Designed miniproteins, single chains, continued (2). Designs and how they scored, part 96

Each design is a single chain, and the fold is of that chain. pLDDT is the mean over its residues in the fold that is shown.

## One batch from the design tools (miniprotein)

Design m7318
Fold by ESMFold2-Fast:
Structure m7318 (fold): chain A 88 residues (1-88)
Amino acid sequence: MLEEEREALSKEIENNPELKEIRQKLGKEVTERLEAALQPLADAGAPDEELLERRRELLAEFLGVPVEELSSEEAIRKLFLKKVYEEL
């Protein structure tokens, strides 16, 4: 179910130029935000567990959801695709 929903959303985005543009923009924004926050911590030798927690916090802020909603990488991907549709 969760994977099927994600695949259906991804396929529709590929076939819609406006959604594809929004997806690329949001993908760039989240990547730049994560790298800007996590790279200094990684360079300072922060443990993997701390980096993963900080990544989850930043993703929750970006997606506008509580951290508890980020239960898996699959859930994160689904929430990201929903945000793409929300921006349309």
Scores: mean pLDDT 75

Design m7319
Fold by ESMFold2-Fast:
Structure m7319 (fold): chain A 82 residues (1-82)
Amino acid sequence: GIDEGIGGPVARMQALADAYEAAPSPAILAQLEAAIADATALLDAGLSRQPQSSPDTQALRDRFEAAVAQVRARVAAVLAAQ
């Protein structure tokens, strides 16, 4: 299902954030931005195929948005510290 399908993209997003913290580069940042965009599009496409919103789909969206916010905060911290 969509929950299983989003796991790989989220793991990739987190791995790219780890790589960016270890060795910040424009190339890694671009890959991370692309990974976030791809994961967001996949989640939105999956959820748009649901007949209606449910607590389960809201929980999945909330978990995904929290993961993106955490990755964004990590990138912002690196950019601020440099």
Scores: mean pLDDT 77

Design m7320
Fold by ESMFold2-Fast:
Structure m7320 (fold): chain A 82 residues (1-82)
Amino acid sequence: SILDALRRALDILVDPNASEFDKGAAYLAAAVVVVETIKSGDPELLEETARLLEQASEKASGDVAEFLRGMAERVRKAVEEL
C-alpha cells in the first residue's frame, strides 16, 4: 500500500546507518507518497500520513527532521482544506 511505501522510506530516513544514496531515494519516495495522499483527498489516509511523518520527525535530527516536519505541515494543511 501507499502507507507501507511511506513506512519503508521513513525507516531509511531515521536509520543512522543508511547510505546517502538510500536516504536520497527515501526522500523522493516520501515526497511522492505525500503528493499522492494530498491528491487523494482521503481524510483517513491524510491523517495517518501526517501522524507517521510527525512520529518519524521525533526520531530524526537536523535536515531530516526539518524535512519531515515540513511534509507533515503540508499534509495537516490539506486536512484543514477538506
Scores: mean pLDDT 87

Design m7321
Fold by ESMFold2-Fast:
Formats: sequence, structure tokens, C-alpha cells
Structure m7321 (fold): chain A 70 residues (1-70)
Amino acid sequence: MKVSEEDEKKIKEIVEKFGGFIAALDDARLVEFAKELKKAGVSEENLKAWVEKNVSKELADKMVEIYKKV
């Protein structure tokens, strides 16, 4: 999957704000992370692609479900 350079930059900035290691976040913090991404205009598709590439497929699927609910 391709991630836009603009969305990749936004995701990285928000990841740093949340301590740089999103896989260690609890469910409440993952919800806040998803809200910040949505507020920044990051698409669900680009979020999924970035998390799959940089973290894991399992977290990408979880984040997509959270993103749809916020």
C-alpha cells in the first residue's frame, strides 16, 4: 500500500506526541491517538498502510476499527 508523504509526516508527528511507541498504548490512549489522526485529516487507508508497514498488521486492523468509531 502507498502512503502519501503529507499523511506520513502527520502520522509521525502524532506518534511522537504519544511517546513514539504506539504498540504500547492502552485502548483509551489508542482512541485519543485515532481522534488526533482524524482531526489532522489522515485517511483511514493511509493510517492502515502506515501502521502495517511500521508496526504490525494486527495493530493496523485494531486502529482501523477504532478510527471508524471516532
Scores: mean pLDDT 80

Design m7322
Fold by ESMFold2-Fast:
Parts: C-alpha cells; structure tokens; sequence
Structure m7322 (fold): chain A 100 residues (1-100)
C-alpha cells in the first residue's frame, strides 16, 4: 500500500527481522540488536539493508548479506513485490548461506 509518508513504506517488523537474522547465524547478537534497533526507530529498509551488507562483508559473508538485504526489501514493499519474488529472494539467501 502506497503511504503518504515515505519512511513508512520502508519499515520492517523488528521481531521478524530479528528472527530472520538469528536464523542464518552469520551475525553476532550485538550486530543483530543494532539492526533491530534501526528497524525499531523506523530507519528506511534501504539503510537497514546497507548495514546488513556491511556486517556480511565483515564476516566474509557478503553474498549472504546482499541476499538478506534484497529479501527484506521485497518483504517490506508488498505492493510491488509478488509472492514469487519474495520466495526467489529467500531462495537466493539460502543458496548464498549454503555456499558461504
């Protein structure tokens, strides 16, 4: 749904984000809390995505970070993202994690 406030368009659910980050085991608890706090503050998903990619690079898991960031962008933008695109992004995330 297109919202009158641009920042709301890029918001993600903090609990869902936390669970997703924890499930892949790439990020430290401290890094997960930092990313979750960004989501809690209403930080645009594009900025959250950049932080995830940077932490992924720090751990030598850049592809996992990039795939996770893309998945979050698809999930946060439900009006332009089809279910197939969300599933494809999740598949790329799983493939990146398996090859890391």
Amino acid sequence: MVRPVDEEVYEVDANTLRSLLESHGVFTPEEIEKIVEMARKGTPVEEIAKEIIEFGKKHGQEKVGEALAEYLKKVSDRETSSLDEVVEALQRLNDAAANA
Scores: mean pLDDT 66

Design m7323
Fold by ESMFold2-Fast:
Structure m7323 (fold): chain A 86 residues (1-86)
Amino acid sequence: MSKIIELGVIESDDGKKLVEQLEEKYKEAEEKGYYLAIEEVEVEFENGKIVKMKFKLVAVEDKEVAEKINRETEERLRKKIEELLK
């Protein structure tokens, strides 16, 4: 199986800044022949607003493995957001 490399965690109290950091990491991984995936997401809400987000990032050599990790993480995040916004 393709090697999975842990890239650490990115975090921000600003969703736009976090997305910008994520986009830059995707570009860097792609330039090196890796596919970036988000393994874990933690989101903190206060009064219906996101006050902090943390993304645990991994790099993988297989696109299909990266897509699977991202899909599973997006599914978990969507369920968490629906629970927190109710």
Scores: mean pLDDT 75

Design m7324
Fold by ESMFold2-Fast:
Structure m7324 (fold): chain A 101 residues (1-101)
Amino acid sequence: EKEKIEKILETLRNHPNAYLVADDPSLEKFPDYYDLIEDPVSLKKIEEAVEKGEIKSVEQLLERLKQMLANIEFLFHESSPIYKATQELYQLALETAEKLS
């Protein structure tokens, strides 16, 4: 299971637009981010959760990525680069998980 999680995360890190969701949005640009988003998720927070043993399965990894997508879809317009990048990353995670099953 851990090897599958690590392969999925490696695949996502290698995506050219992964940098857009590596960290939570800047509070300078979104000062109300933590008031609007109850469950903040970024790619780095997901990676930290895996290292801490909080994410133990591919299913849990995909749930955290889906939450990241939901947060971005709530905050950003569908035409924004971050919106499209997050959809691409979630789809890539699903496809990679299927290949590893």
Scores: mean pLDDT 82

Design m7325
Fold by ESMFold2-Fast:
Structure m7325 (fold): chain A 74 residues (1-74)
Amino acid sequence: REEYARRAAEAVAAGRAEEARAALRAGGASERGAETGVGLAAIAIAVGKIIGDPEEGLELAEKAMLEAIKNPEA
């Protein structure tokens, strides 16, 4: 579900990692997958801000969240 991935990415951008994990799990991600996805998304968002392209960082974060939902790893 792309909707959960977008919500999770926005939550990470706002510093709400717990909300992001909950959204990913609601979308079908495993607990470990949600933690990994949130970690990767946080790095992508931070890098985007540092290089002056926050939209690129947010898009990479959303992509990481989608992978966590598609490949939940049980």
Scores: mean pLDDT 74

Design m7326
Fold by ESMFold2-Fast:
Structure m7326 (fold): chain A 76 residues (1-76)
Amino acid sequence: MVKIDLSSLSEEEIMIYAEMALQDVEKNPEEFSEEEFEELIKALEEMKKRSSPAVQAKLDEYIKRIEEIKKKRLEK
């Protein structure tokens, strides 16, 4: 995953980043460690704090989906 300054992102850039991250997790969940899942969730939560209520709701959905994928991966 590309390292970027998350605090400087626009809402459009935040959404693109979140969508790309979710797609990567869905496509290759086995490439993510438990620590990497936790770091990704933390990053999305930090971006959520800087977003409008509509974007916050969408980011919350993405975070929940990533947590579900993490749980399924750890069960295997």
Scores: mean pLDDT 75

Design m7327
Fold by ESMFold2-Fast:
Structure m7327 (fold): chain A 83 residues (1-83)
Amino acid sequence: SMEEEYTERLLEIVKKVNSDDPAESQAGLEEAKALAEEYDAQAKEYEAQGKLDLALTYDIHSGLARIIIGVHNVIKKNEEKKK
C-alpha cells in the first residue's frame, strides 16, 4: 500500500540520517527532501482535483519527511552558533 511504501522509505531515511558516517547522513537528508517534495506535489494535485482527504493525507506525509530535515538543520545551526 502507499502507507507501507512511505513507512519503509521513511524508516530507511531515518536510519541513514542517524548514521555516524556524514556522507550517509547527508544522503538520508537528500532522500528526505525528495520524499517531502514528491508527496507535497501529489498533495497539491489532489487539492486541485477537489480530493481533499487524499490531499491532506499526502500533505501530512510530506510534513513528516520535512520534520527530519528541520530537526537536523536546528541541531546544525545550534552547533555553528557555539563555535
Scores: mean pLDDT 82

Design m7328
Fold by ESMFold2-Fast:
Structure m7328 (fold): chain A 106 residues (1-106)
Amino acid sequence: GKRDLEKELLEALKAGDVEKAIELLKELNEEAPVDEDMIDDILKTARENLLSEDEEEREQGLLALARLALVAPEKVKKILEEVLPKITDEEFKKMLETLLKVIEAL
């Protein structure tokens, strides 16, 4: 299910497993396609959530950005490049760096 795929995606991003992350993102987008009309709204909310002090909001922001990585890679890359210098959590930073590598591998 979607929740299990999201959990596996977070673990793949923590591990730096780019190939597994790409596979999981393809499966997640097939199960729950992103509405293209909502992309800019999702990106805005995800950017705000990534900078939140709440760990759950940061994870939701990461998942939202990750889902858009295959749909709008250049827009996701721009947000990652803007946000990465502001992230102080080393594990979370590694996850975002892995997502950037996913986009670079496309």
Scores: mean pLDDT 84

Design m7329
Fold by ESMFold2-Fast:
Structure m7329 (fold): chain A 80 residues (1-80)
Amino acid sequence: SRADVEADLKTLEEDYEAVLREVEERGVRDPRILEWLERARKTIEEAREAYEQGDLGKAVLLSAVAAALIMGVRISLRLD
């Protein structure tokens, strides 16, 4: 549903901010981690745009991609 997609996007945006804070606090300068974070940010923005345009299918798919990127960063930082 639209409400479920909005809730998932909010959680994803919060997860992104939490991981960004961890990267900043630890002084991480690995260009691969920074590239994954930038891709996650852009993908979240695209997912939000799709949601606002009513394309829930695209929003769900892009959210899954962004979540995978965030998970990759968390694993690399040993947060999970």
Scores: mean pLDDT 87

Design m7330
Fold by ESMFold2-Fast:
Structure m7330 (fold): chain A 51 residues (1-51)
Amino acid sequence: MKLLSSLSREELIAELMTRGLSRADAQKIYEYFGYNNLTIDEAIALFKKYV
């Protein structure tokens, strides 16, 4: 399972944009969760729940 902390900032932003997120939303996810032991899917779910 690929954790957010295993990806560079640009890799994470590109992956999130591929999943239909804007660059601004992808950057927010990175700022809030990029250093946590969360998967990409977990981070997206949390972002959508609270935004």
Scores: mean pLDDT 74

Design m7331
Fold by ESMFold2-Fast:
Structure m7331 (fold): chain A 66 residues (1-66)
Amino acid sequence: SSKEEREAELLLAGAVALAAQGRDEEAIRLVKKAHEKGASKEQLEAAAKAMEALGRHRVARTAREL
């Protein structure tokens, strides 16, 4: 649903913000929660690209492996 899609989007935005702060474990938790909430492959890939641009390769890899 649009509500679940928006919730997943907000969780991924939060994950990118945490990754930017070097909080990789917390970022990974939000990525996994977004996936559980039905984040699309496209949403996860967009978040992964943002995280790679920040140099946070482990979090980006986790998003792509889901």
Scores: mean pLDDT 86

Design m7332
Fold by ESMFold2-Fast:
Formats: C-alpha cells, structure tokens, sequence
Structure m7332 (fold): chain A 78 residues (1-78)
C-alpha cells in the first residue's frame, strides 16, 4: 500500500516529521475556523487530506476518515 509505505518513510525521516508538524501548524487557522462553524467530520477529513497530500505528496482525497485517523495516529506515535 502506498499509504503504508509513506507512513513508514515518515516514521524514519525526521525532516518529513518536521514538515508534517509545520503543515499541521500552517492549517491550524483553517481547523479553528471549521471548529467555530461547527463543521462536520467530512469537512475536517477533507482538511486532513489536504495536509497529508502536502506532507506525503500523495493524493488522499479518496481516503476514508478511519484511514486519515490512522495516518494521524501513526504521525503522533513517530
């Protein structure tokens, strides 16, 4: 799986980990706005997909919320 391979790269690459952290921080204002608007899971999942596309260079727009949650947990564990 391309996603599993990219997660493995992220776990073993401090530069990618830093890029992921920076991408999350960069999107924090958008996340805060979605939270204030009471946005649903679908809108939050879309924002997460955009973050992961920027970090991994992989189109994750078709990835389920459960798969996006797994990506976030993998990053936090690294």
Amino acid sequence: SALVEKIRELENNPELQKKAEEAVEKKKPEADELYEKGAGKEEVDKLLAEIWKEVLGLDVSGVSGAQLAALVEALLAA
Scores: mean pLDDT 65

Design m7333
Fold by ESMFold2-Fast:
Structure m7333 (fold): chain A 82 residues (1-82)
Amino acid sequence: MVKLPQLSEEELAQKRREIAEARAELDRLVAAGELDARQAALGRASIELAETYLKLNEQGVPEEEIAKELEKLRERIRAELA
């Protein structure tokens, strides 16, 4: 069984910074009126997926369970964007 490589503390910290920067950038673009509602929703969806993956990985959740949770989240996002 191939295990996902466990993220190091340094890698986790880097990914957290990347997610925080992406969120701040998205908020700035929305405030500036540079993104329409659909574009903003897609940006938020991408950030939510990344945050969920990171949270579950930090909790030691198995890859199979993370994949199920992310798929459930993608399905919810598709419904919200319709």
Scores: mean pLDDT 77

Design m7334
Fold by ESMFold2-Fast:
Structure m7334 (fold): chain A 71 residues (1-71)
Amino acid sequence: SITWEEALRAAYERKLPEHVRTVLLEANLRHGGDAPITAAELEEVADELGYSEEQKREILEEFERLKKELS
């Protein structure tokens, strides 16, 4: 499983969109970097930060890509 810290690091190294990096940074701060990442928690953070449905879709698509590549 991928951790919040691993996802955040990969998002910055790959220069993913700012809204993806922002959600992962916030989730990392809330859940702790060593904690396993889940799509449900990522959606919750995106909703709390006020991202659009399109931005949330992009965040989830990038997360699924990172999960497959880093797991």
Scores: mean pLDDT 79

Design m7335
Fold by ESMFold2-Fast:
Structure m7335 (fold): chain A 59 residues (1-59)
Amino acid sequence: GMAELEAQLARIERNLPAILKGSEVVRRAALHELERLAAQASGELRERILALKETLRAR
């Protein structure tokens, strides 16, 4: 449900500094996870996920 998606997103947000400093493999894995979450999300939650994907792609 949405609570599970929010919990998964919060985990990624919490680990963001480590992901950004990580290898290309780590960043790619995070992008794939965010893509999966975006496909299941809607509204403001989806917008938040897509914004985070753009942050990771800019790396």
Scores: mean pLDDT 81

Design m7336
Fold by ESMFold2-Fast:
Structure m7336 (fold): chain A 66 residues (1-66)
Amino acid sequence: EELQKKIEELYKKILEKARKMHDEFVEMRRRYGRLPLEEREKLAPEIDEFVKKYNEEAQKIYDLLK
């Protein structure tokens, strides 16, 4: 049960972080949506990097459950 509480706390922190990242991503995409396609394609890797950071946090949860 203590382990479950720790997982719940980590899960909540991950969700908070994911929500903040998503909001920031949406704002970036909103600004970049006004740019030409070529320019947006150049910025796509940067956006993908934010998604990778989120996935890395999810991986930490998976490792905790091993």
Scores: mean pLDDT 70

Design m7337
Fold by ESMFold2-Fast:
Structure m7337 (fold): chain A 76 residues (1-76)
Amino acid sequence: SPLDELLEAMRASVPAELYDAVMALVDTVTDPSASAEEREAAADALAAVVKTLPQETQDLVMQYLQEIGQVLAEQL
């Protein structure tokens, strides 16, 4: 799936030491059961980490968030 391909690309591009932290923040941002405050805090933390990465990696993270948003919209 497009999400699986983006996850593989992110795993290859995000530094290994940051990958788990980035994915935990992405999971919180995209979790419809999380509070608005939790999602906002996770989005701020994600932006702070992602801006330290190369532009190509930033673009991959943004594409992944967009694809998850599209999948969630189709289910709602």
Scores: mean pLDDT 79

Design m7338
Fold by ESMFold2-Fast:
Structure m7338 (fold): chain A 88 residues (1-88)
Amino acid sequence: MLEILEKSGFDKKKFEETHREFYERLKEALSDVRELSDEDIELLATYVAALYLKDPSEIGRTLADMLIGAFKTVKVDVEEIKEKLLKY
């Protein structure tokens, strides 16, 4: 996963820090709305972190926040997100 993302210009340390931040935010946000496994939350955090790091601007932050909000109200297909990460 990380090796594929590095080919897209992602910094490994920055990715790990960003992933941890979004993992914590997603875990908190989703604990009140729906039950998901830790693996599902980790995968969602990976996807959000990858999108943010592709454009680490105010727009990227807004997109990440919108995705976290959407995951509360929309059925999320973890397999689909995994496939999107592999296409990077």
Scores: mean pLDDT 64

Design m7339
Fold by ESMFold2-Fast:
Structure m7339 (fold): chain A 95 residues (1-95)
Amino acid sequence: MGEEIIKEAEELGREIKELAEKTLSKDDAQKTKEIVDRLVRKVKEAVEKGDLKKAQTLINAMKTEKEGLRNKDSIKAAESVGLLMNDVADENADL
């Protein structure tokens, strides 16, 4: 029913923010946290509207961010995630 997707998003968001604080500068960590918090909110909104495909796309974007932090490509991953979030916001307006 989407409860698992929301829990996964919240858990990924927490992990990403923790990794960002430990691996990035204060400014980059703050930017990453802002992006992650917006993604978690968008996952919840997508699930509430029954748009499980959008929710899964956002989860995949968060997984990309986490992999980027592990591989020191964190800024590139954060930029990609930010762009995907903007695209999803426009598409959700059409629902």
Scores: mean pLDDT 70

Design m7340
Fold by ESMFold2-Fast:
Structure m7340 (fold): chain A 89 residues (1-89)
Amino acid sequence: AKATVSLAGPGLFRVLSVEVKGDTVSVSFEIGGNDLTLTADFDRPAKAGELLDASGNPVPGAVVSVDGKTVTVKLPAYSGRGTLVITLE
């Protein structure tokens, strides 16, 4: 699957890796800031999304929304490494 990941907001964002395994896309990143919005766009519809911290736990206060081919994650504040795990249809 083809994916494009972007950040909107006054934060720092770096994509470290993108791994595709079957219907699962794992995007590893480093991020820092407040009032951040991550957007991931795919070539096919997304079914679910989850934002995990460096320890593999859900990030507190993160809101994940799926709208067709777009997954949007809103965060009040985050700094460090994380992984966005997305399941495609």
Scores: mean pLDDT 77

Design m7341
Fold by ESMFold2-Fast:
Structure m7341 (fold): chain A 93 residues (1-93)
Amino acid sequence: KIDDTSRQVQQTIDQLRQQHDRTISISAGTRNSRRSMDSALDQAIAYARQGYSVGIVISTTNEAIDQTRTMLDRARDQVSRLGPVSTRLISMD
């Protein structure tokens, strides 16, 4: 349900904001999810290179969840080499 998902996303963002200097939140639907993920990764790398700790929240559909998880795991691995990072994946279904 959309309302419940919005609350979960916001609660997760608020938790990461308390633990990290910068927080990135994106909604990665079935269309253009790769572009959104690439943009989030670039931004996370830029923040980490500036010395900030980064939280990343991605909301996606159950159909896209495995692909989004794989992309998020790669992003986390790349950013973790530069600085502290936490990732959260939320289903919109």
Scores: mean pLDDT 75

Design m7342
Fold by ESMFold2-Fast:
Structure m7342 (fold): chain A 81 residues (1-81)
Amino acid sequence: MPVTDEEIDEGMGLIQLGVAKLLLYKKGEYEEAAELALEVVRRYPHLPEIVREALEIAAEAYKKLGDEEKAREYKKKAEEA
């Protein structure tokens, strides 16, 4: 069975989310974690579960960077996704 474009997008989104989590929680690369998470949101807006998790990663990354306003904004978007 050929892999569908949606299945490919879901797999790629999950891989990129895994990298963003690694940057955030293991490497302390907060700006890179936020940027990658927001790229996932832009690339896969049709995948609500992936979008929600990416927005949660972005919110936590901005919180670690001291950007409390962006952290609150993305946390709210994640809860509404």
Scores: mean pLDDT 82

Design m7343
Fold by ESMFold2-Fast:
Structure m7343 (fold): chain A 63 residues (1-63)
Amino acid sequence: MVLSPEEAGEIAVEYAKSKGLEDAEVVAVTQSGDGKTYAVLLSNGYVVLVDRETGEVVAFFPK
């Protein structure tokens, strides 16, 4: 089964926390047009790309 937007948001927050960004909250979650990834926007201005099938963080960058 594919990952939900809520699960992607949880993964993104935990990933940011693991990088020392403990005060990050989910602002928005968008799905890619190909359905492969979620783009999670965090309150700290970072974007986390999460694979929808595996939950792997594929990219992490400032917006």
Scores: mean pLDDT 79

Design m7344
Fold by ESMFold2-Fast:
Parts: sequence; C-alpha cells; structure tokens
Structure m7344 (fold): chain A 88 residues (1-88)
Amino acid sequence: DTEKEIIEELKKIETLEEIEELLEKYQASRDGLLGGILEARYIVEGKRPATMEELEREAEEVRAWPEEELIEGVKLLAELAEKELAKL
C-alpha cells in the first residue's frame, strides 16, 4: 500500500518543495529519486537500460535540472510505476 500512496502523491506534485516534503515523509533519498527519474526517461525514450557509468555521468546533469524538469520527471516516474503495479 505504501507504493500506491507514494505514486498518488507523486502524481499531485507541482513544486520542488512538495518533492522535498515527500522525501522527508517516506525517508527516501533525493539521489534515489533522481536515479528513478533518469531510468524512467531511458525507458520512455526507447534507450537501452542505463549502465552504471552512464547513470553516474548523468547524475551530475540531473542534479542541475531546473525545478520544472524535475517535476515533469517525477510525474513520469509515477506514471511508469503505476503501469508496473497494474501488471501485478
């Protein structure tokens, strides 16, 4: 049920502050969230699964993303996670 609750809250995010509140609420790491967003983008763009080296390199870029792009990434992650839960 925690996964479903997180997905519903991620779908409602509109600000960076709301992202930080969710990370605090669920004691999740910001780096973990950024990694999830990056993986979700790889899937949607039809790219192969990211290698560890590619993730490390792109992690620097993701940390520099503007707020709007982070919010879009969070919503994309939520949509993909919802689809995966629907398969179960």
Scores: mean pLDDT 70

Design m7345
Fold by ESMFold2-Fast:
Structure m7345 (fold): chain A 76 residues (1-76)
Amino acid sequence: AATPALSADASREELVAAAIAHARALAEKLLAEDPSKTVPALRGAIAQVRASNDAELSAALLPALEALLAEAEARL
């Protein structure tokens, strides 16, 4: 049955949006505090998303994660 719950019953788009928002908030906090820690974390996240072999999830998450990585690297 369709449910409004964000967790396991949420749509892929809702889960992706929540994941991107969380990753962005965490990355912005870490980038302001220590960019050197942010870059490896973002690279690890990108590698994990790619390793999932979920093309739709990767297409939704990778551009946002790669943009955050580029911002972190540009700030170094």
Scores: mean pLDDT 72

Design m7346
Fold by ESMFold2-Fast:
Structure m7346 (fold): chain A 91 residues (1-91)
Amino acid sequence: SDQEKLMELMRELVEKSKPLKTVGQERQLTRDEIARLRKYIDDPAVQRLIEILEGTLESFEAMIESIAKLAVENGKETEEEAEKAKEEILK
């Protein structure tokens, strides 16, 4: 089934992530896997995995954006400092 194939693809991705130690390495692996998988986009299981991976990146970006906004609102960072920190984290 498409669900069983999706679970197999996800298990393979988890195995690839095991030696990684930083958020930056995990984000880079996620981007690289999305790029690799795009040539198989006609496969429903692959399409679903890409959607999950893109959603994970977007959720993390939204979280960092919220943290940056709160830092500015609470006077802990200037808007410029918060933007620079955000860009560095999201590389």
Scores: mean pLDDT 82

Design m7347
Fold by ESMFold2-Fast:
Structure m7347 (fold): chain A 90 residues (1-90)
Amino acid sequence: SSVDKRIDEVLDKLVKEGIITPAEAESLRASMRAAKVSEENIDVIEEIFEKAKNSTPLERQFLLGVIMVVLAVASVLKMTDEEMLKLLKS
């Protein structure tokens, strides 16, 4: 799907930029798919990680943890794309 392609493109970019590790990208891919993210949700997640590009590895790991929790909540609660966007922007 176009969404799966966009997930792969964004995660590959974040790994190449050193923002996340390949292992973190695999975990994030699984969580994004489980949450049924839209392309707009993916773009917001990309923006959040890009803003953390010059942060410490520990700070980026914390950010990944927060995003993973948001995706888990969205998956469990069957959140809409709009509800997930609001949660990601909070």
Scores: mean pLDDT 85

Design m7348
Fold by ESMFold2-Fast:
Structure m7348 (fold): chain A 87 residues (1-87)
Amino acid sequence: DEARAAVLGQVELLEEKLAPVLEAERPSQAELEEARALLEEFRAELEAAIAEAERRGDEELLAVLEEARRRLEELERRLAAKEAAVA
């Protein structure tokens, strides 16, 4: 579970960093922009990792990366809802 620990550890750290913004009743525009940048950066890294795992046929790593993708999509949905609510 080394690959699982590494990948999901990054997702957990991202979730922890975003929690204050997502839990705030009225986050600032700067906080929302920073959260968006963090999600976009992680998305780019994750898609690159998925492409590399697919090239190598690493099915175990792909399963972990797909779990990370689902959790990222949840964070993206929550941030989008928060951005809409405070716009």
Scores: mean pLDDT 84

Design m7349
Fold by ESMFold2-Fast:
Structure m7349 (fold): chain A 53 residues (1-53)
Amino acid sequence: MKELEDIEKTRELIKKNLENVEKKYPGSDVYKYFKEQAERELKAIDEEIKKLK
């Protein structure tokens, strides 16, 4: 499915962005904010993947 490939790519980008923020701003409020946002988005993506099965 085209949608599944797009979702997987988005998931990878979110993880990579979070790693970059962690490297540049470790333990900062910026990192904490991005981590919480990424965790929410990844959870939503996981639920979406389950529905596409």
Scores: mean pLDDT 77

Design m7350
Fold by ESMFold2-Fast:
Structure m7350 (fold): chain A 123 residues (1-123)
Amino acid sequence: SAAERRAFQRMHSMMQIMQAQGKSYEEILEAWRGLARRMEPDLRENVLALLDTLDELLARSTKQAQELVLDILRNFLVGISEQVPAEQIFEQVQREVEALQKRYPQLRGLLDRLLEVLRKIAA
């Protein structure tokens, strides 16, 4: 919906501003939880599931892996904002996640959960 696209555009804008200010991923996730509280119930549920998955994944990641995960999220949010077809967004995210799983096999299970949640959001 248009409301969902606006919500993801706000999440992306907030991420860009906070990263430019040198904010941690924990601060970005907290800010996104604040945005989620104002969302419609179904969208809120999916966004909170994404944030919970990210919190666990990023906490178990090295600094370099954290940056790569955040890059995947930025690309996903940009794709939704630019109204790229859902299938194309998901194909790109899947390729990026598979590359990350090869580099960090210990994160495979959490990265699979990330893909599942992003698929539900893109659908």
Scores: mean pLDDT 87

Design m7351
Fold by ESMFold2-Fast:
Structure m7351 (fold): chain A 74 residues (1-74)
Amino acid sequence: LAGEEMVVLMGLRTAEETRRLIEEGASAEDLRLGAEINRAMAETLRLLPSASDGDIRYLEEVAREAEEEARRKE
């Protein structure tokens, strides 16, 4: 129970850190890594019954935003 809740929290914090990287103008390479990590976290949350569809969609949205921003920097 507590372990699953911690994984969900870590996923959401990962999304928040990725948005911070976008706001701070991180490199395209760092933004692509952020997108990959957020997608991996979203897939992990899909395996957890305690994760909401909203949490998973939020991670997927942040991954997409990071990837789009990385493409703009190329």
Scores: mean pLDDT 82

Design m7352
Fold by ESMFold2-Fast:
Parts: structure tokens; sequence; C-alpha cells
Structure m7352 (fold): chain A 84 residues (1-84)
């Protein structure tokens, strides 16, 4: 979805009710040993930042979840779920 690729979310945002985006964030949190609540707290923001750096995505230290990062996270999760 092109609209989703243009969205961004900040530390402090509650995505738990954002449908597929909320489910993706919860799966990402669980994979990083965090509580899968869908809320982007400081720990979730740090994990998003680290993921972005590892995958060569634009990061600025703020822990913002961009649509580009969200798409990359979804692709990574899908590949790992297929391997399990």
Amino acid sequence: DLERARRSYAVGDDLSKEGEVGETVKRFQARNGLAPDGVIDAAAGAAIEAFGREHGLPVDGSGVLTGEQLGAIEADLALREAEE
C-alpha cells in the first residue's frame, strides 16, 4: 500500500489499534524481546533505529518508524516466519 509507505510514527505513538501496522509492530517487539503492546516506547524506538542502521535505511537517532522501515520490517518478519 503506497499510502502506508508514506506514513511515519514517533516514539510515544500507540499503534495497538492500527490494524496490520499494529500487528507488525507487536511482532517486531516480540522478536526483539520487548513487550508486544504496539506502543513505540524508548526501547521500541531504539530497536527500530538499530534495524534501520542494519538495513541501510535512513535513521536520525529519534526512533521514528517510517513507512520505508515498516515495509522492511514486514519483509524481514515474513522471511523469518517462512523459515520456522
Scores: mean pLDDT 76

